# Ledger of designs, part 32: designed miniproteins, single chains, continued (2)

Each design is a single chain, and the fold is of that chain. pLDDT is the mean over its residues in the fold that is shown.

## One batch from the design tools (miniprotein)

Design m5080
Fold by ESMFold2-Fast:
Structure m5080 (fold): chain A 75 residues (1-75)
Amino acid sequence: SALELAEEAVELGVRAAVAGETPELTARGIGAALRGIGVRFEVEKGLASEEEARREAERALEAAKEVLRELGLEP
């Protein structure tokens, strides 16, 4: 679901931010987590369709995974 993907994006985004070895990597992790929080908010308030929310959550999750991969960590 969009909420499950958004929660995972927040979790991995925070992990990426904490693991970040540069300010740029940390900022990207924070950005992914904030996008996940935004998707959760939109779904909870009925401001986005499940399909739209899911696409945005998938983008946020992939952004977090990219930072983790750059750090040599498994997403």
Scores: mean pLDDT 83

Design m5081
Fold by ESMFold2-Fast:
Structure m5081 (fold): chain A 63 residues (1-63)
Amino acid sequence: DIAAKAAALAAALRTSHDGETAHDAAVAYVDALVDAGMSPEEMRELFLERTFTTPEELAAFFA
């Protein structure tokens, strides 16, 4: 899903200013969001809020 991928990349780029790290984080984020049962719309809303600046904050949110 291109929208979810773009949102994940945007969030990853905010926390990691490196292309490789951003790509790896994007894959991990999308996988985690899908596993948590989030829809593409929910993912977009989450990233639009830009509430999470680190992977740790995202992990805590999904705990």
Scores: mean pLDDT 56

Design m5082
Fold by ESMFold2-Fast:
Structure m5082 (fold): chain A 68 residues (1-68)
Amino acid sequence: SDEILEEIREAMLKHFSEETVDALLELVKKDPKPTTDQVREVLLSNGVTDENDILAAQIAVQELRQLS
């Protein structure tokens, strides 16, 4: 649901840049089961290098998939 994606986007924007959040949402839209490595690679390519932030995003992507 686009509405659920908007809520998650707003929550993530409190911690990540708009570009990073949009890149993660595009990954979830293109791949029905993104791996933790794919999430990490997207974050690193967008300048997110903090290990705790990467872990938080990996968990958020996994939770988002359960809602889809």
Scores: mean pLDDT 74

Design m5083
Fold by ESMFold2-Fast:
Structure m5083 (fold): chain A 90 residues (1-90)
Amino acid sequence: EEEIKELLLKAAQEAFKDDPRVLSVEVVGEVEKKTVDGIEVYRARLSITRKFGDRTFEIPFFVELIEKDGKLIARVLSPSGALVAEVELK
């Protein structure tokens, strides 16, 4: 859904807001919905454009949205699946 894509994008932007070399963050493709241990999880692919010196690279990340204890929590994952950030959305 469009609303879920917007929440995932906001979470990704929040996760990278303090990195001055991140030039853009975007959600790519479709949002995947899955159930893990009875919890509904929304996952999307991210494209992160980051500057390294005088060069720019596009790096694939992932973002997942989970509802836990009445709160929306987003997890940003590196290309290898390592947790980079958790963001609580209100």
Scores: mean pLDDT 79

Design m5084
Fold by ESMFold2-Fast:
Structure m5084 (fold): chain A 97 residues (1-97)
Amino acid sequence: SVAEAVDAMAAGRDEEAKRLVEELVKRKDRDGLRAVAVALFADGREEMLEELLKLLEKNGLEDTAREIRELLEEIRRLEQLSPEEAARLRRLRELLE
């Protein structure tokens, strides 16, 4: 399950985590694979995240890999905003209501 994969990653059980991720790939559990990718990104596990994306591309889930890359790029853009820039964007959004 997704929860078991995330728990294994958090515990540093990398071999178990990889096995559980392979099961999600076989099932084409796109939502589960996206959740795992976000968890890997949040934990700073960049190497395992890149291995996951390559595994998706190898197994005919290129669309899912692309969606994950786009999602992570959006998260990175949000994290790069200073508090002042974030406050300005929020104010502009409120004015466009």
Scores: mean pLDDT 74

Design m5085
Fold by ESMFold2-Fast:
Structure m5085 (fold): chain A 103 residues (1-103)
Amino acid sequence: LSPEQRRLIDEAAERIRDAALKAIEEGAKAVVIVAPESVMQGAALAGRRVYEETGVPVVVTTEEPDLGDAEVVSRIEVTVPGLDGSPVRVTVIGLSREPVLPE
């Protein structure tokens, strides 16, 4: 990755992290980050940072998953730079409960 691409990844991660922290402040117990592949590195970095800072589980996906019976506490759309600098929409979803793994 070029220095410019690393800067864009870091900027995307910062914006996504801020949105996730806001969802947690609003009562979210789990966070889902929906980001296309062009910003996946930034989204993954943001998810790691949020988990390390708060202990709240973060799921990073390319498409919105089935949220099941979990209530949406917060839904935030942010525009972040892709690797080519073009604006990319990322959705941050705060949930009232953690996903339950099947037996």
Scores: mean pLDDT 79

Design m5086
Fold by ESMFold2-Fast:
Structure m5086 (fold): chain A 93 residues (1-93)
Amino acid sequence: DERKERFKKWLMTVWKLSEEEAERVVELIQNGDLEGAAQIIVDSAIRAGVVSPELEELLKQLPPVEQFDVISILLVVGEEKAKELVEEILKEK
């Protein structure tokens, strides 16, 4: 499936997953486990140094899918704005 291969390539390139981790993410999504899939992606990005220690501590307070959303925003708007977004989400709990 060309679509599956493009998605795996995106995970490996942007989120720094291994090929094995990318395949597992696809399997979890196919099974409806979006939180499990997001956790693998987030763990890979944190391990690769995409987020600061300060942002990592804030992210730990959110579910994996919301952590993925924050890191996705970080890649576009930078870390300061991503930190503000996490703080606002945590205030609305």
Scores: mean pLDDT 79

Design m5087
Fold by ESMFold2-Fast:
Structure m5087 (fold): chain A 84 residues (1-84)
Amino acid sequence: DARERIEKLLKEFEELVKEALETDKVSAEEFEKEVAKLEKEIEDIILEANLEEGRGILTPEEYEELKKEIKEKKEKVLEELKKR
């Protein structure tokens, strides 16, 4: 299920954000690379699934909003990491 795969990737993103903010283990460069990989995997899943619209997947409008939320969260975390 494409939705479940996206939810798993979003959970991995949330875990990465928590580790980066709560620990000193994740560098800004490592965080950027890991987020870029997650964003690409989400994009690939949406592109494949949206060839046939399913109620278990995001609409194009919902996906654009999700990309915005991920980018805003990424920028905020990177700002905090660079202050260290």
Scores: mean pLDDT 75

Design m5088
Fold by ESMFold2-Fast:
Structure m5088 (fold): chain A 91 residues (1-91)
Amino acid sequence: MFQVYTDEAGVEKLRALAEEIEADPSLLPEEMTSYYATTADGRSVQLVGGRKAGLFIYTELDNGRTLRQAFRVEELVYPSTRLDAEGNVVS
């Protein structure tokens, strides 16, 4: 199952969904599932979650790069880019 949101309210809904799933892991999809939103300035935001993969948000940056933030990790994943709690890139 996946959902598509097309505005800033959609981005906030993805964050709220991520926090809800972090609080109740039973809400994690059995299979890897993607949810999409777009910021007001046209950048893509994707929430990805699965019971054996964890929960991540990917945010497109102005320079075309993607940032990744982990909300919940059930298995160790090797991210190319990670965000801290403030949204800064972690090396």
Scores: mean pLDDT 62

Design m5089
Fold by ESMFold2-Fast:
Structure m5089 (fold): chain A 68 residues (1-68)
Amino acid sequence: MVEEAARQLHERYGISVETARKMVEEAIKLLKEGKSEVETALELHKKYGVSFDAASAAVILAKKILES
């Protein structure tokens, strides 16, 4: 699940699979801590230096994993 999400981020945004995995794992952690989707995306955008679109995609994928 996390590995598939990381692969999707790599293919769509050119983020390394390792970085994409860390982003998805961080997004899962932040969402579990009660942060909003927007707050989580902003934190990933700042921390990993990726576009806000890529950060938002990571959050959406993390949310799907948490809802499964």
Scores: mean pLDDT 85

Design m5090
Fold by ESMFold2-Fast:
Structure m5090 (fold): chain A 68 residues (1-68)
Amino acid sequence: DQAKVEQLTQNLKAAAERAVEQGSSLESILAAIDNTVARAIDKGVDPSLMKQAEQEVKEHAKELVEKR
């Protein structure tokens, strides 16, 4: 679980970085993160670890948009 959450976290951060570079809104990026986290939990990934990762990725996305 931990390793899978770390992999998903890195993939989500990379996806957020690409979305910011392409001019996506913060709202759409955060919605995409929420959807990916919800799907991972639905597929059996630990909800507490995924919620922690969700917070980390959202903070990263917000910082990238602010620096745009």
Scores: mean pLDDT 80

Design m5091
Fold by ESMFold2-Fast:
Structure m5091 (fold): chain A 62 residues (1-62)
Amino acid sequence: MTPDEMVENIKKTIETEKYSPEETETVLNFAKKRVNQDPRWSEEEKKEFEKKLNELVEEVKK
């Protein structure tokens, strides 16, 4: 699974489950920890994923 695919899956899950901003932050935090712990992802992929997650956090908090 690419960083883009994981971000899209998270976004789709948030939209489908209709998570609150707090629930969304929890899901995004878990995803960030999972990616940081996965040695198959490159440092560049991890940074791109984190950047996209930060954008989702800002989008959902409004």
Scores: mean pLDDT 74

Design m5092
Fold by ESMFold2-Fast:
Structure m5092 (fold): chain A 73 residues (1-73)
Amino acid sequence: SKLLEEAKKLIEELEKMNEDDSTSVEEKIKKMEELEKVLKKLHDKDPNNPEVRELTKKALELAKKFVEKEKKR
């Protein structure tokens, strides 16, 4: 599915952005919102798809890492 490929790409981009100090917090939040919208569309189409659940779990882990990084400042 194109949406699954898009979600995977967004997760990879966010992981890369988390390592890159050149990316602003605002840009990271914006990209995270894009991922959330894609995941919501996937969930609406097939809420019982285990691959969608795995991608959602990865997105939540990335969000937690962003929050932790901000708190350490």
Scores: mean pLDDT 77

Design m5093
Fold by ESMFold2-Fast:
Parts: C-alpha cells; sequence; structure tokens
Structure m5093 (fold): chain A 92 residues (1-92)
C-alpha cells in the first residue's frame, strides 16, 4: 500500500542522511547539481508534469549512487525503486 511504501522510503532516507551529509560536505559541485535538479523537479511537479519530475528525481538518485560507497549506493537504488512504485500507484 502507498502508506507502507512512503514509510519505507522515509526509513531509507534516514539511513542515507549521514552518508549524504558527508558526501555533500566534500563535493560542492555535486551539491550544486543536486540543487539544480531539485529546483527543476519542483517546477515540473508544480506544472503537473510528473513524468519530467520523476526523470529529474531519477537523475539525482543516479548521481548519488555513483558517488556513494556501495552500501549506501544500494540503498539509493532501493529508494529509486520505491519512488517509481509509488508514482505508478498514483498515476494508475
Amino acid sequence: KLAELEARYRALAEELAPHLEALLATDPALRARLAELDAAMEEAAAAGDYERAAALAAEGLALLAEALPPEAAAKVRELAALFEEALRLKLA
């Protein structure tokens, strides 16, 4: 159910937070790129373009997976899968 997916998404995000904080503290270029993607994603969502918002979110998650250690990268990929599943449920 959607609420269960959202709860799992939040739990994974909390587990990733310290890895993200450490990464973004040392990589200002990645921070800037993620901020651009976040702003574009918000704009797309506000316009009702959820396909574009999803594509931008996937791009941000892919960048994080490339930069993070394997353990954290696996959790980012799991977050991406949960996000896509939640969108499918909302768009069905």
Scores: mean pLDDT 77

Design m5094
Fold by ESMFold2-Fast:
Structure m5094 (fold): chain A 68 residues (1-68)
Amino acid sequence: MYEEFKKKYEETLKKNRQAADERSRRMRELIEAAKLLGYSAEQLTEAVANPEKADELIEEGRKLKEKL
């Protein structure tokens, strides 16, 4: 019983850590794409607040990188 709880707790922590790493990676991609596309810090902040704009910015940045 206790062992099962500990295992689930550790699995949850691992998943949360992976999710945090994914968010950090996404944020780095967003910042890099913004720099490549000439976004200001304020425009980047607005894009971060809007998931749709953030997704478009990341995709556009990735396409630009692929062509470089």
Scores: mean pLDDT 74

Design m5095
Fold by ESMFold2-Fast:
Structure m5095 (fold): chain A 98 residues (1-98)
Amino acid sequence: MGLRVESIEVEEVGDKTIITITLSYDSSSPQSVRSAATLTTALALRLATLGARLESIEEGENRLVLTIVTPVSKKEEVLEFVKEFAEELNEKSARGEL
């Protein structure tokens, strides 16, 4: 399997919401690596337009962990976008398009 969203975790800390997205990808595949980089960049730009930020990217073995921080007032909008992003990505991955 290529690039995939494995999990989305949500935590509220004071007036902020922290969303953690775990992605799996094949680090031995140049196509999978390029897809991961491109989609992570696109996600960061879209989050900025929603008033959220990509706080950190942690690289592991065939894994990326993305931490997103948003005000609680934007939680529902940002979380809906993140869920749609995950579904679209996983559907494209299942079709062999990523």
Scores: mean pLDDT 79

Design m5096
Fold by ESMFold2-Fast:
Structure m5096 (fold): chain A 83 residues (1-83)
Amino acid sequence: MLEKLEQQLADAKAQLAAAKANKKVLEKEVEELRKQDLSDKETLLKLIGTEIALIGEEWNVEMLSERVERLEKELEELKKKLE
């Protein structure tokens, strides 16, 4: 039981770390695209697409963060109950 929760927490933390890394890459891409000529339709469309991808990754980070917090609380409660 405890070991299974520890594995689930480790997996969730790994997924969160990957999502945070992807978010940082997308944030940098948005910043770089905003420095480009936004009167160019192709550049503007790339910016919009990247901002949509960033919103999706921000949502993933929030969901995974909540999952990690929930698993950490469950693990802490189990450790307190295991004498």
Scores: mean pLDDT 83

Design m5097
Fold by ESMFold2-Fast:
Structure m5097 (fold): chain A 77 residues (1-77)
Amino acid sequence: MEEKIKELLAKIREAVELAEKARDQGDYEKAIEYYEEAIRYLQELAALLRDNGLFEQAARAEQAIQELKKLIEELRK
């Protein structure tokens, strides 16, 4: 469990960093793809946390998903 959480957190961080680099370069389409990848890892993390009774941490992950979805919506305008 702990190793899987660390792996997911590392993947989320990498995807967000790649998305931010793409945004800085004006590649909004690629940025959206990386943010969508981060959302997928966050969904896996939230499910894993919930299954292990870590409901507050799961809620924070779900909140992060909503914020990234809002950001993607703004980038598509």
Scores: mean pLDDT 87

Design m5098
Fold by ESMFold2-Fast:
Structure m5098 (fold): chain A 96 residues (1-96)
Amino acid sequence: EKEKELYLLSVKLLINLLALDVLRGNITEEEARRRLEAVLEELLRRGLLTEEQVEEARRYWEEVLEMMKTEPKEVFEEKLKKEIEELKKKIEELLK
């Protein structure tokens, strides 16, 4: 349970970091999606995430993409930075 929660939080952190790179023009949306899918498939294959958690991560990515398309760039960047810091704190708490 704790391990799967840790991996899901780590994937959510990856999603926010990939979205920030897309926003900054460092990587394309297509390349970010490919990297995310490769990580999700590997974690599912290794039993580190459930199929439900993989689907949650995919929905989370689509929500982040929708925000990127609908919100002003500065507002979206601030939200990504805040979420990254909150996810880091949650991961540190689990790693005690």
Scores: mean pLDDT 86

Design m5099
Fold by ESMFold2-Fast:
Structure m5099 (fold): chain A 82 residues (1-82)
Amino acid sequence: SIEEALAYLEQAKEAARAAEVDEETKEMILESLEAAIKAAKEGKLKLAISYAENAKRLAERAGAEEAAAYTQQAIEALKKAE
């Protein structure tokens, strides 16, 4: 569900804030997650998935494992809502 996806995106944001990653990379991850949340709330599921996939790639490259894991859960929830 979209509600479940939004919950995972919020958990991903908290994980990103807690991650030991440089401030610029952290802000980029958070911006992509916020864009995914906004798109999901607007019912733009394909756009939300695209932003979430970008956030996951940034988190994986930065070693923010927990943020990447929650973002993957959000992507799966968004795909099921299509």
Scores: mean pLDDT 88

Design m5100
Fold by ESMFold2-Fast:
Structure m5100 (fold): chain A 60 residues (1-60)
Amino acid sequence: SLDDLLRLRDLYQKLIEETRRELEEAQRQGASQEVIDRLQRILDGNEDLLKEIDDQIAKL
């Protein structure tokens, strides 16, 4: 279970990093507010999931 949580943690950390890059790129290219808001929601959601994973690891 710990190994599974550590794999999920690594996955979500990578997804967060990729989404941050996409968000910065979209902002630089003058993307619509709808696109920026969508990327921000994805980022926030993945950060919330990562926090839940970290909380689960801390309780082991």
Scores: mean pLDDT 88

Design m5101
Fold by ESMFold2-Fast:
Structure m5101 (fold): chain A 116 residues (1-116)
Amino acid sequence: MEEVKELLEQARGLLDAAIDLLETARKHSPEEAQRLARGVAAAFRAISELLEKIAELMPDEVKEIVQRAADHARRAAGLAEKAVEDPSKLQEYIDEALAHVREMKALVDEALEKID
């Protein structure tokens, strides 16, 4: 259980960094924000895979919460990928991705509280 708690806390730290990166991207030129969006998409796919692996180690109730967090990570990755393909909607995709990341962080925090 302690190892799982440490992995969830690591995921929470990565989510905080992702929020900061997305908020920074909103203030950059479209070209710079598009480049950042590509990196962000890769990061959210990695976070989703990590959360899915963590979910397999959890009791069913907490597993569902962590799986929902992984789903939000995949949605955020998809939005970042769309921002790379259609820069004209980049700000809209960043705002939607930020909403998914914040929800994901709330779900990770809930999972951490339940396994305490």
Scores: mean pLDDT 79

Design m5102
Fold by ESMFold2-Fast:
Structure m5102 (fold): chain A 62 residues (1-62)
Amino acid sequence: SKEEEVLRALRAAQGKWLTVDQLAAALGMSKEEVQAAIDKLVERGEVEVRGSGNDRQVRAKP
């Protein structure tokens, strides 16, 4: 799923904050697809988010 692809990329980043633009480019996804995946991962408690809208940065929880 797109959520699992995003989570895998975040885990590979070893706790570094990634932008929506970085994830979209790295995974070949639209910004809208990345934002939707982030929202689902937030609901699951799998990620931390800072910022708002398209300027959001996200990382996997330890």
Scores: mean pLDDT 84

Design m5103
Fold by ESMFold2-Fast:
Structure m5103 (fold): chain A 100 residues (1-100)
Amino acid sequence: TEEAIELLEEQLERLKTEKEVDIAELLREISRELTEMALRHRDDPEVQALLISLGVDMKLLADKYEAGEISAEEARELAIESLELAIKQLREIKRRKEEE
């Protein structure tokens, strides 16, 4: 779980700082990295499911931006919101596991 939290915090920082990068490419790269992390968490179905779902959300935001349905800034804001929520959920999962 700690590795997953670290990855999400790193991706959150990228979304906040890498404004010169194409947002669709950045979101697709984040989705790919989330999928790879999910494969490392096969023994943790709750964490794996969260990472897979988040990766799908990132890809959908990239698709919406490319279709002209949302702006680059809207895609970035929605991605940041999704990552912040996922980090909170992973921290709650980690706390529950430390209590057991």
Scores: mean pLDDT 82

Design m5104
Fold by ESMFold2-Fast:
Structure m5104 (fold): chain A 108 residues (1-108)
Amino acid sequence: SSDIDKALQAIRDALAQGDLAALQQAVKDLLDTVSKETNISDLEKTIERLESLLDEAVAQGNREAALVLAEALYEVSKHLLSKSPSSKVAEAIGRVIRAMGDILELRM
């Protein structure tokens, strides 16, 4: 979806700029668009792109961005699971769990 691509680009730009408010807005726009998406392949690609963005936030030590992206990844994964069984859901949930561990370490 073009709207998903635009929302993901806005997330990437906000993360690069360190703009938490823009990141939160872009994630909200992504989740609204995803709620209307029925194409399984597009949802799986969205999960893969969110996993990459989450990895970038963790690598940057940006705990607040990592939390927002982990929550987004979890919500997209739940939506995909509601439409069809997918191995991407297991991968995404595993990544969320790992990111939560990384975020807890960043606090210490």
Scores: mean pLDDT 81

Design m5105
Fold by ESMFold2-Fast:
Structure m5105 (fold): chain A 96 residues (1-96)
Amino acid sequence: SRGETAKRIVEAAVALLREHGVDGPITARAIAERAGVSRGTLYSHFPSLEELKAVAELVLAVEDTIARRKGPNVLSEEERARLAAELRATHARLMA
C-alpha cells in the first residue's frame, strides 16, 4: 500500500525532526532506516528530500497545534457548544 508506506516515511521524518530539530542532520538514509524501507522506496514516494522535509515540518506543526491549542478535531462537546453559541451571538450582533 503506497499510502501506508508514505505515512511510515513521513512519521520517520517527523520523529527525526523531534529528536534533532529542523537544523539537525536529517538524511534520506536515516529516514529510510527509521521507516524500515529502502532508499529506493523512499525516493519512489518522495523524489525530493526537501519536499519530504516540508511535509514532515507541516505535520509536526499541526501535531504541536493540536497538543498545545485545542483544534476543531480535539474540542470537547461543551467547548464546541460554547463556540457555536459565541458565533451565533456575534452573527446576531453584526446583523442588528
Scores: mean pLDDT 70

Design m5106
Fold by ESMFold2-Fast:
Parts: sequence; structure tokens; C-alpha cells
Structure m5106 (fold): chain A 113 residues (1-113)
Amino acid sequence: LLEAVKNNDVEAVRKIFEENPEKAMELIFAKDEEGYTPLHIAIKNKNYLVLDEILRYVEKHYPEKLPELLFAKDKEGKTPLDIAIDNLDFVTAIGLKNLLKEYLAKYPEANPE
């Protein structure tokens, strides 16, 4: 998954999820040597196609995992939102914030605090 995300290869990401649905969430939460999840890498590299694919997959199949994914910290303590801000990618940062707000409004018991 990490290599497909680094290459912005949306077809490879979709194929991995299709062929390994029982491992998809394990792969989405897997961290590299820097503590980056695939979501961190997609945002860091501005690979918006695979970013959208991962978020859509989690929203559709495991919406309860969205807060955990969005608050996952790398080795520097940065979340995907922090990386979007560091990249001056305010559109992605606002999008992630709104996604989390919408989720918490529908599932208040899932507050990651």
C-alpha cells in the first residue's frame, strides 16, 4: 500500500483493497520508519487521488475508524492535519477538519479525546 500511495497510483490502491479486504485496515494504519501512515504520505506528497480513495474506503466500510486515522501521529507527533498545514495545503486541512466535524456530529461517542 505505501508504495502505491507514494506513486499516487489509485488503481493499485483500489486493487489492494479489493484483493485484501480483511487486511485493508491493517495496511491503512501501518506506519513506515518515520511513523507515517499511508494517509500521512498521501498528504505530504500532495497525492490527492489516493488520499480521496483511502478516505472514501474508510468512510464506507469503517467510519468509526476515521477519528483514529485522522489523529494518528508520526514520530514527530504530527497528524495528517498537521502535515497539510505544514504544506500550506489549507484546502486539504479544511477538508479533513470538516470531515471529522461531520463524523463527530453523527457519532458523538467516537470523540477521540
Scores: mean pLDDT 72

Design m5107
Fold by ESMFold2-Fast:
Structure m5107 (fold): chain A 78 residues (1-78)
Amino acid sequence: MVTVTSPEDHEVSTVALDGAAVKGASTRPAPFLDGEGAKKVTVTGRLGSGLVSTLTYYEVPGPASVVHQGKVTYDVPV
């Protein structure tokens, strides 16, 4: 397992700006699991020398006060 940190607005909320980010290890491979207003965000990147990993991150709708204003740290399965 590898931990990845990314800009909250850039790599997570750019797809789902109306949702609250779920920080940490919140990978869910089945999008049908959270069909009620939850948005699926997939981040793909190259980690380390030649290692490529993909993380699926789910955003759930929340209060406007819980907006994406920082960095998101999450676990990448590898």
Scores: mean pLDDT 36

Design m5108
Fold by ESMFold2-Fast:
Structure m5108 (fold): chain A 67 residues (1-67)
Amino acid sequence: SDAGVERVLEALRAAGEATAAEAGKVVSPVLRETGDEEATLLALQAVDEVGIEATALEVARKIEELR
């Protein structure tokens, strides 16, 4: 679980100031590869709360707050 969340956070931090929608194109393969339901739910909740126009870094911070 923590390993899956850390892989998603790494991908989001690498995407940096890209929008959450654009970062989602990179993060979705990572979520499918890890198969981590907790990481998937945290990512979905974070995007819902910050919005798709927010940066990948804002999504990453929100995941850290939620876990």
Scores: mean pLDDT 76

Design m5109
Fold by ESMFold2-Fast:
Structure m5109 (fold): chain A 58 residues (1-58)
Amino acid sequence: MKLAKVKEDVPAVGFGNPAVKKGDLVRITRVLDDGYVIAEVLETGQRVVLPLDKLEEL
C-alpha cells in the first residue's frame, strides 16, 4: 500500500478532478508515465489525478 501526503494545495483542474489541500493523505493506486499518479483521497474516498512531485511518499 503506497501512502503519500499532499505537499501543497492543488486546485480543481476540471473534468471531475477535485481540488486537494496541503496535508491531505492519499493512497496511490497507479503511477502514470507522464509524472502523474492516480490516487484516492483517504478522507473523502475521491479519486484524483495528481502530479507526483506534489506528493511526499510515506
Scores: mean pLDDT 75

Design m5110
Fold by ESMFold2-Fast:
Parts: structure tokens; C-alpha cells; sequence
Structure m5110 (fold): chain A 67 residues (1-67)
């Protein structure tokens, strides 16, 4: 069903966000203080990109359900 497809997209997004956070925390732990701001900005942009991709997939699923 459409709801099942949306739930799968949500699960995949949550997995991606968890991986991005783990990568960010690992980088932050080994980074110098002067690198923290840029690492945080890069992490934030990657999170926003992942959310945007998931939103686009949900829109496509809803569009296909109306066909």
C-alpha cells in the first residue's frame, strides 16, 4: 500500500540520518577545534539533502497512487 511504501522511505531516511550522525561524531572526535564549525555545517547540509530526497520520494509515491 501507499502507507507501507511511505513507512519504508521513513525507515531508510532514519537509517541514513543515523549513519550521517555517527560519521559526524567520529569526525568531530578527531578534529581540531578550528574545524568544528565547518564539520557542523557540512553535516547539517547532508542531513537537509537526505530529508529533501525522502520528501521527493514520498511525493512520487503519492503521485503514482493517484494514477
Amino acid sequence: SMDDKIEEIDKELKKKLSELRSDYEAKLATASPSEHRDLTIDYTVRVLDAIGEAVDKIIEVRREAES
Scores: mean pLDDT 88

Design m5111
Fold by ESMFold2-Fast:
Structure m5111 (fold): chain A 91 residues (1-91)
Amino acid sequence: KAKELLEKAKEKLEEAKRALEEGDYEKAKRLAEESLNLVLQAAKIDGKFTPEQLKLAAESSRVLAKASKELGDEEHAKIAETLAKEAEAAL
């Protein structure tokens, strides 16, 4: 169950990164949010954050922060930056 969620999270994250590179910030934000949500669901099933889940959470949060900032959503960008730093600190 958790493994399937993580594989889907990785797919969403790679698509989010491509959207960000293409300047499709709305798509990048949506896909990064989907990826982060899948990681959080996997962590809930496992009862803890694994290093792989923390790395995915950090990277998804960084994509989300950049996309939000480009869209002028400074508040959500700041929240996502904080989430990325917390996930990185937990590694």
Scores: mean pLDDT 84

Design m5112
Fold by ESMFold2-Fast:
Structure m5112 (fold): chain A 105 residues (1-105)
Amino acid sequence: SGEELYEKGREADEKGDIEKAIEYYEKAAEIFESDPSKLEEAARVYHDLALIYSGLSDLEKAIEYLRKAIELYRKSKSPRASENIEFLEEELKKVEEELKKKKEE
């Protein structure tokens, strides 16, 4: 069911139906996050949510979801999680710098 909701989210996102994409991604993330074996999948969905909110210029929500994705990768204890964490921490830094710039204008 989490995988099916994630696929529906991706289809909605590809069609530009952002409200449906967010709804499906949030439901998929909650289902994956409830399963300790699916924390990497949950982290990926939260990263997708961060990208959507960044595109909407909701940088505070983008930061929130990036932080949640990083936390879930850390909890997953996957050998590959370190590479994903490093990448997401660089994305987080860029979004935080953009938010700071907007607040100083």
Scores: mean pLDDT 86

Design m5113
Fold by ESMFold2-Fast:
Structure m5113 (fold): chain A 76 residues (1-76)
Amino acid sequence: GPSEEEYKRREEELEKLLEEGLAAAEGKEKELLELLKKLKLEDRDEIFREGVALTLAGASNEEVLERMIEKAKEKL
């Protein structure tokens, strides 16, 4: 159905963005992106949502990256 096709297109777009991000990223950002690449899409979404929530709560970029990395390692 359309939902499955839409999901697949979004998955392909996200994978391309992840690859481009990996090529440009360094340090903790690179570590996070490499971990996300190893995870299922649903686990990546959960980690991304947690990162957004922490950012909105006023957490620093470093704290957000650290927490997302910890969560990603937990999901492996």
Scores: mean pLDDT 76

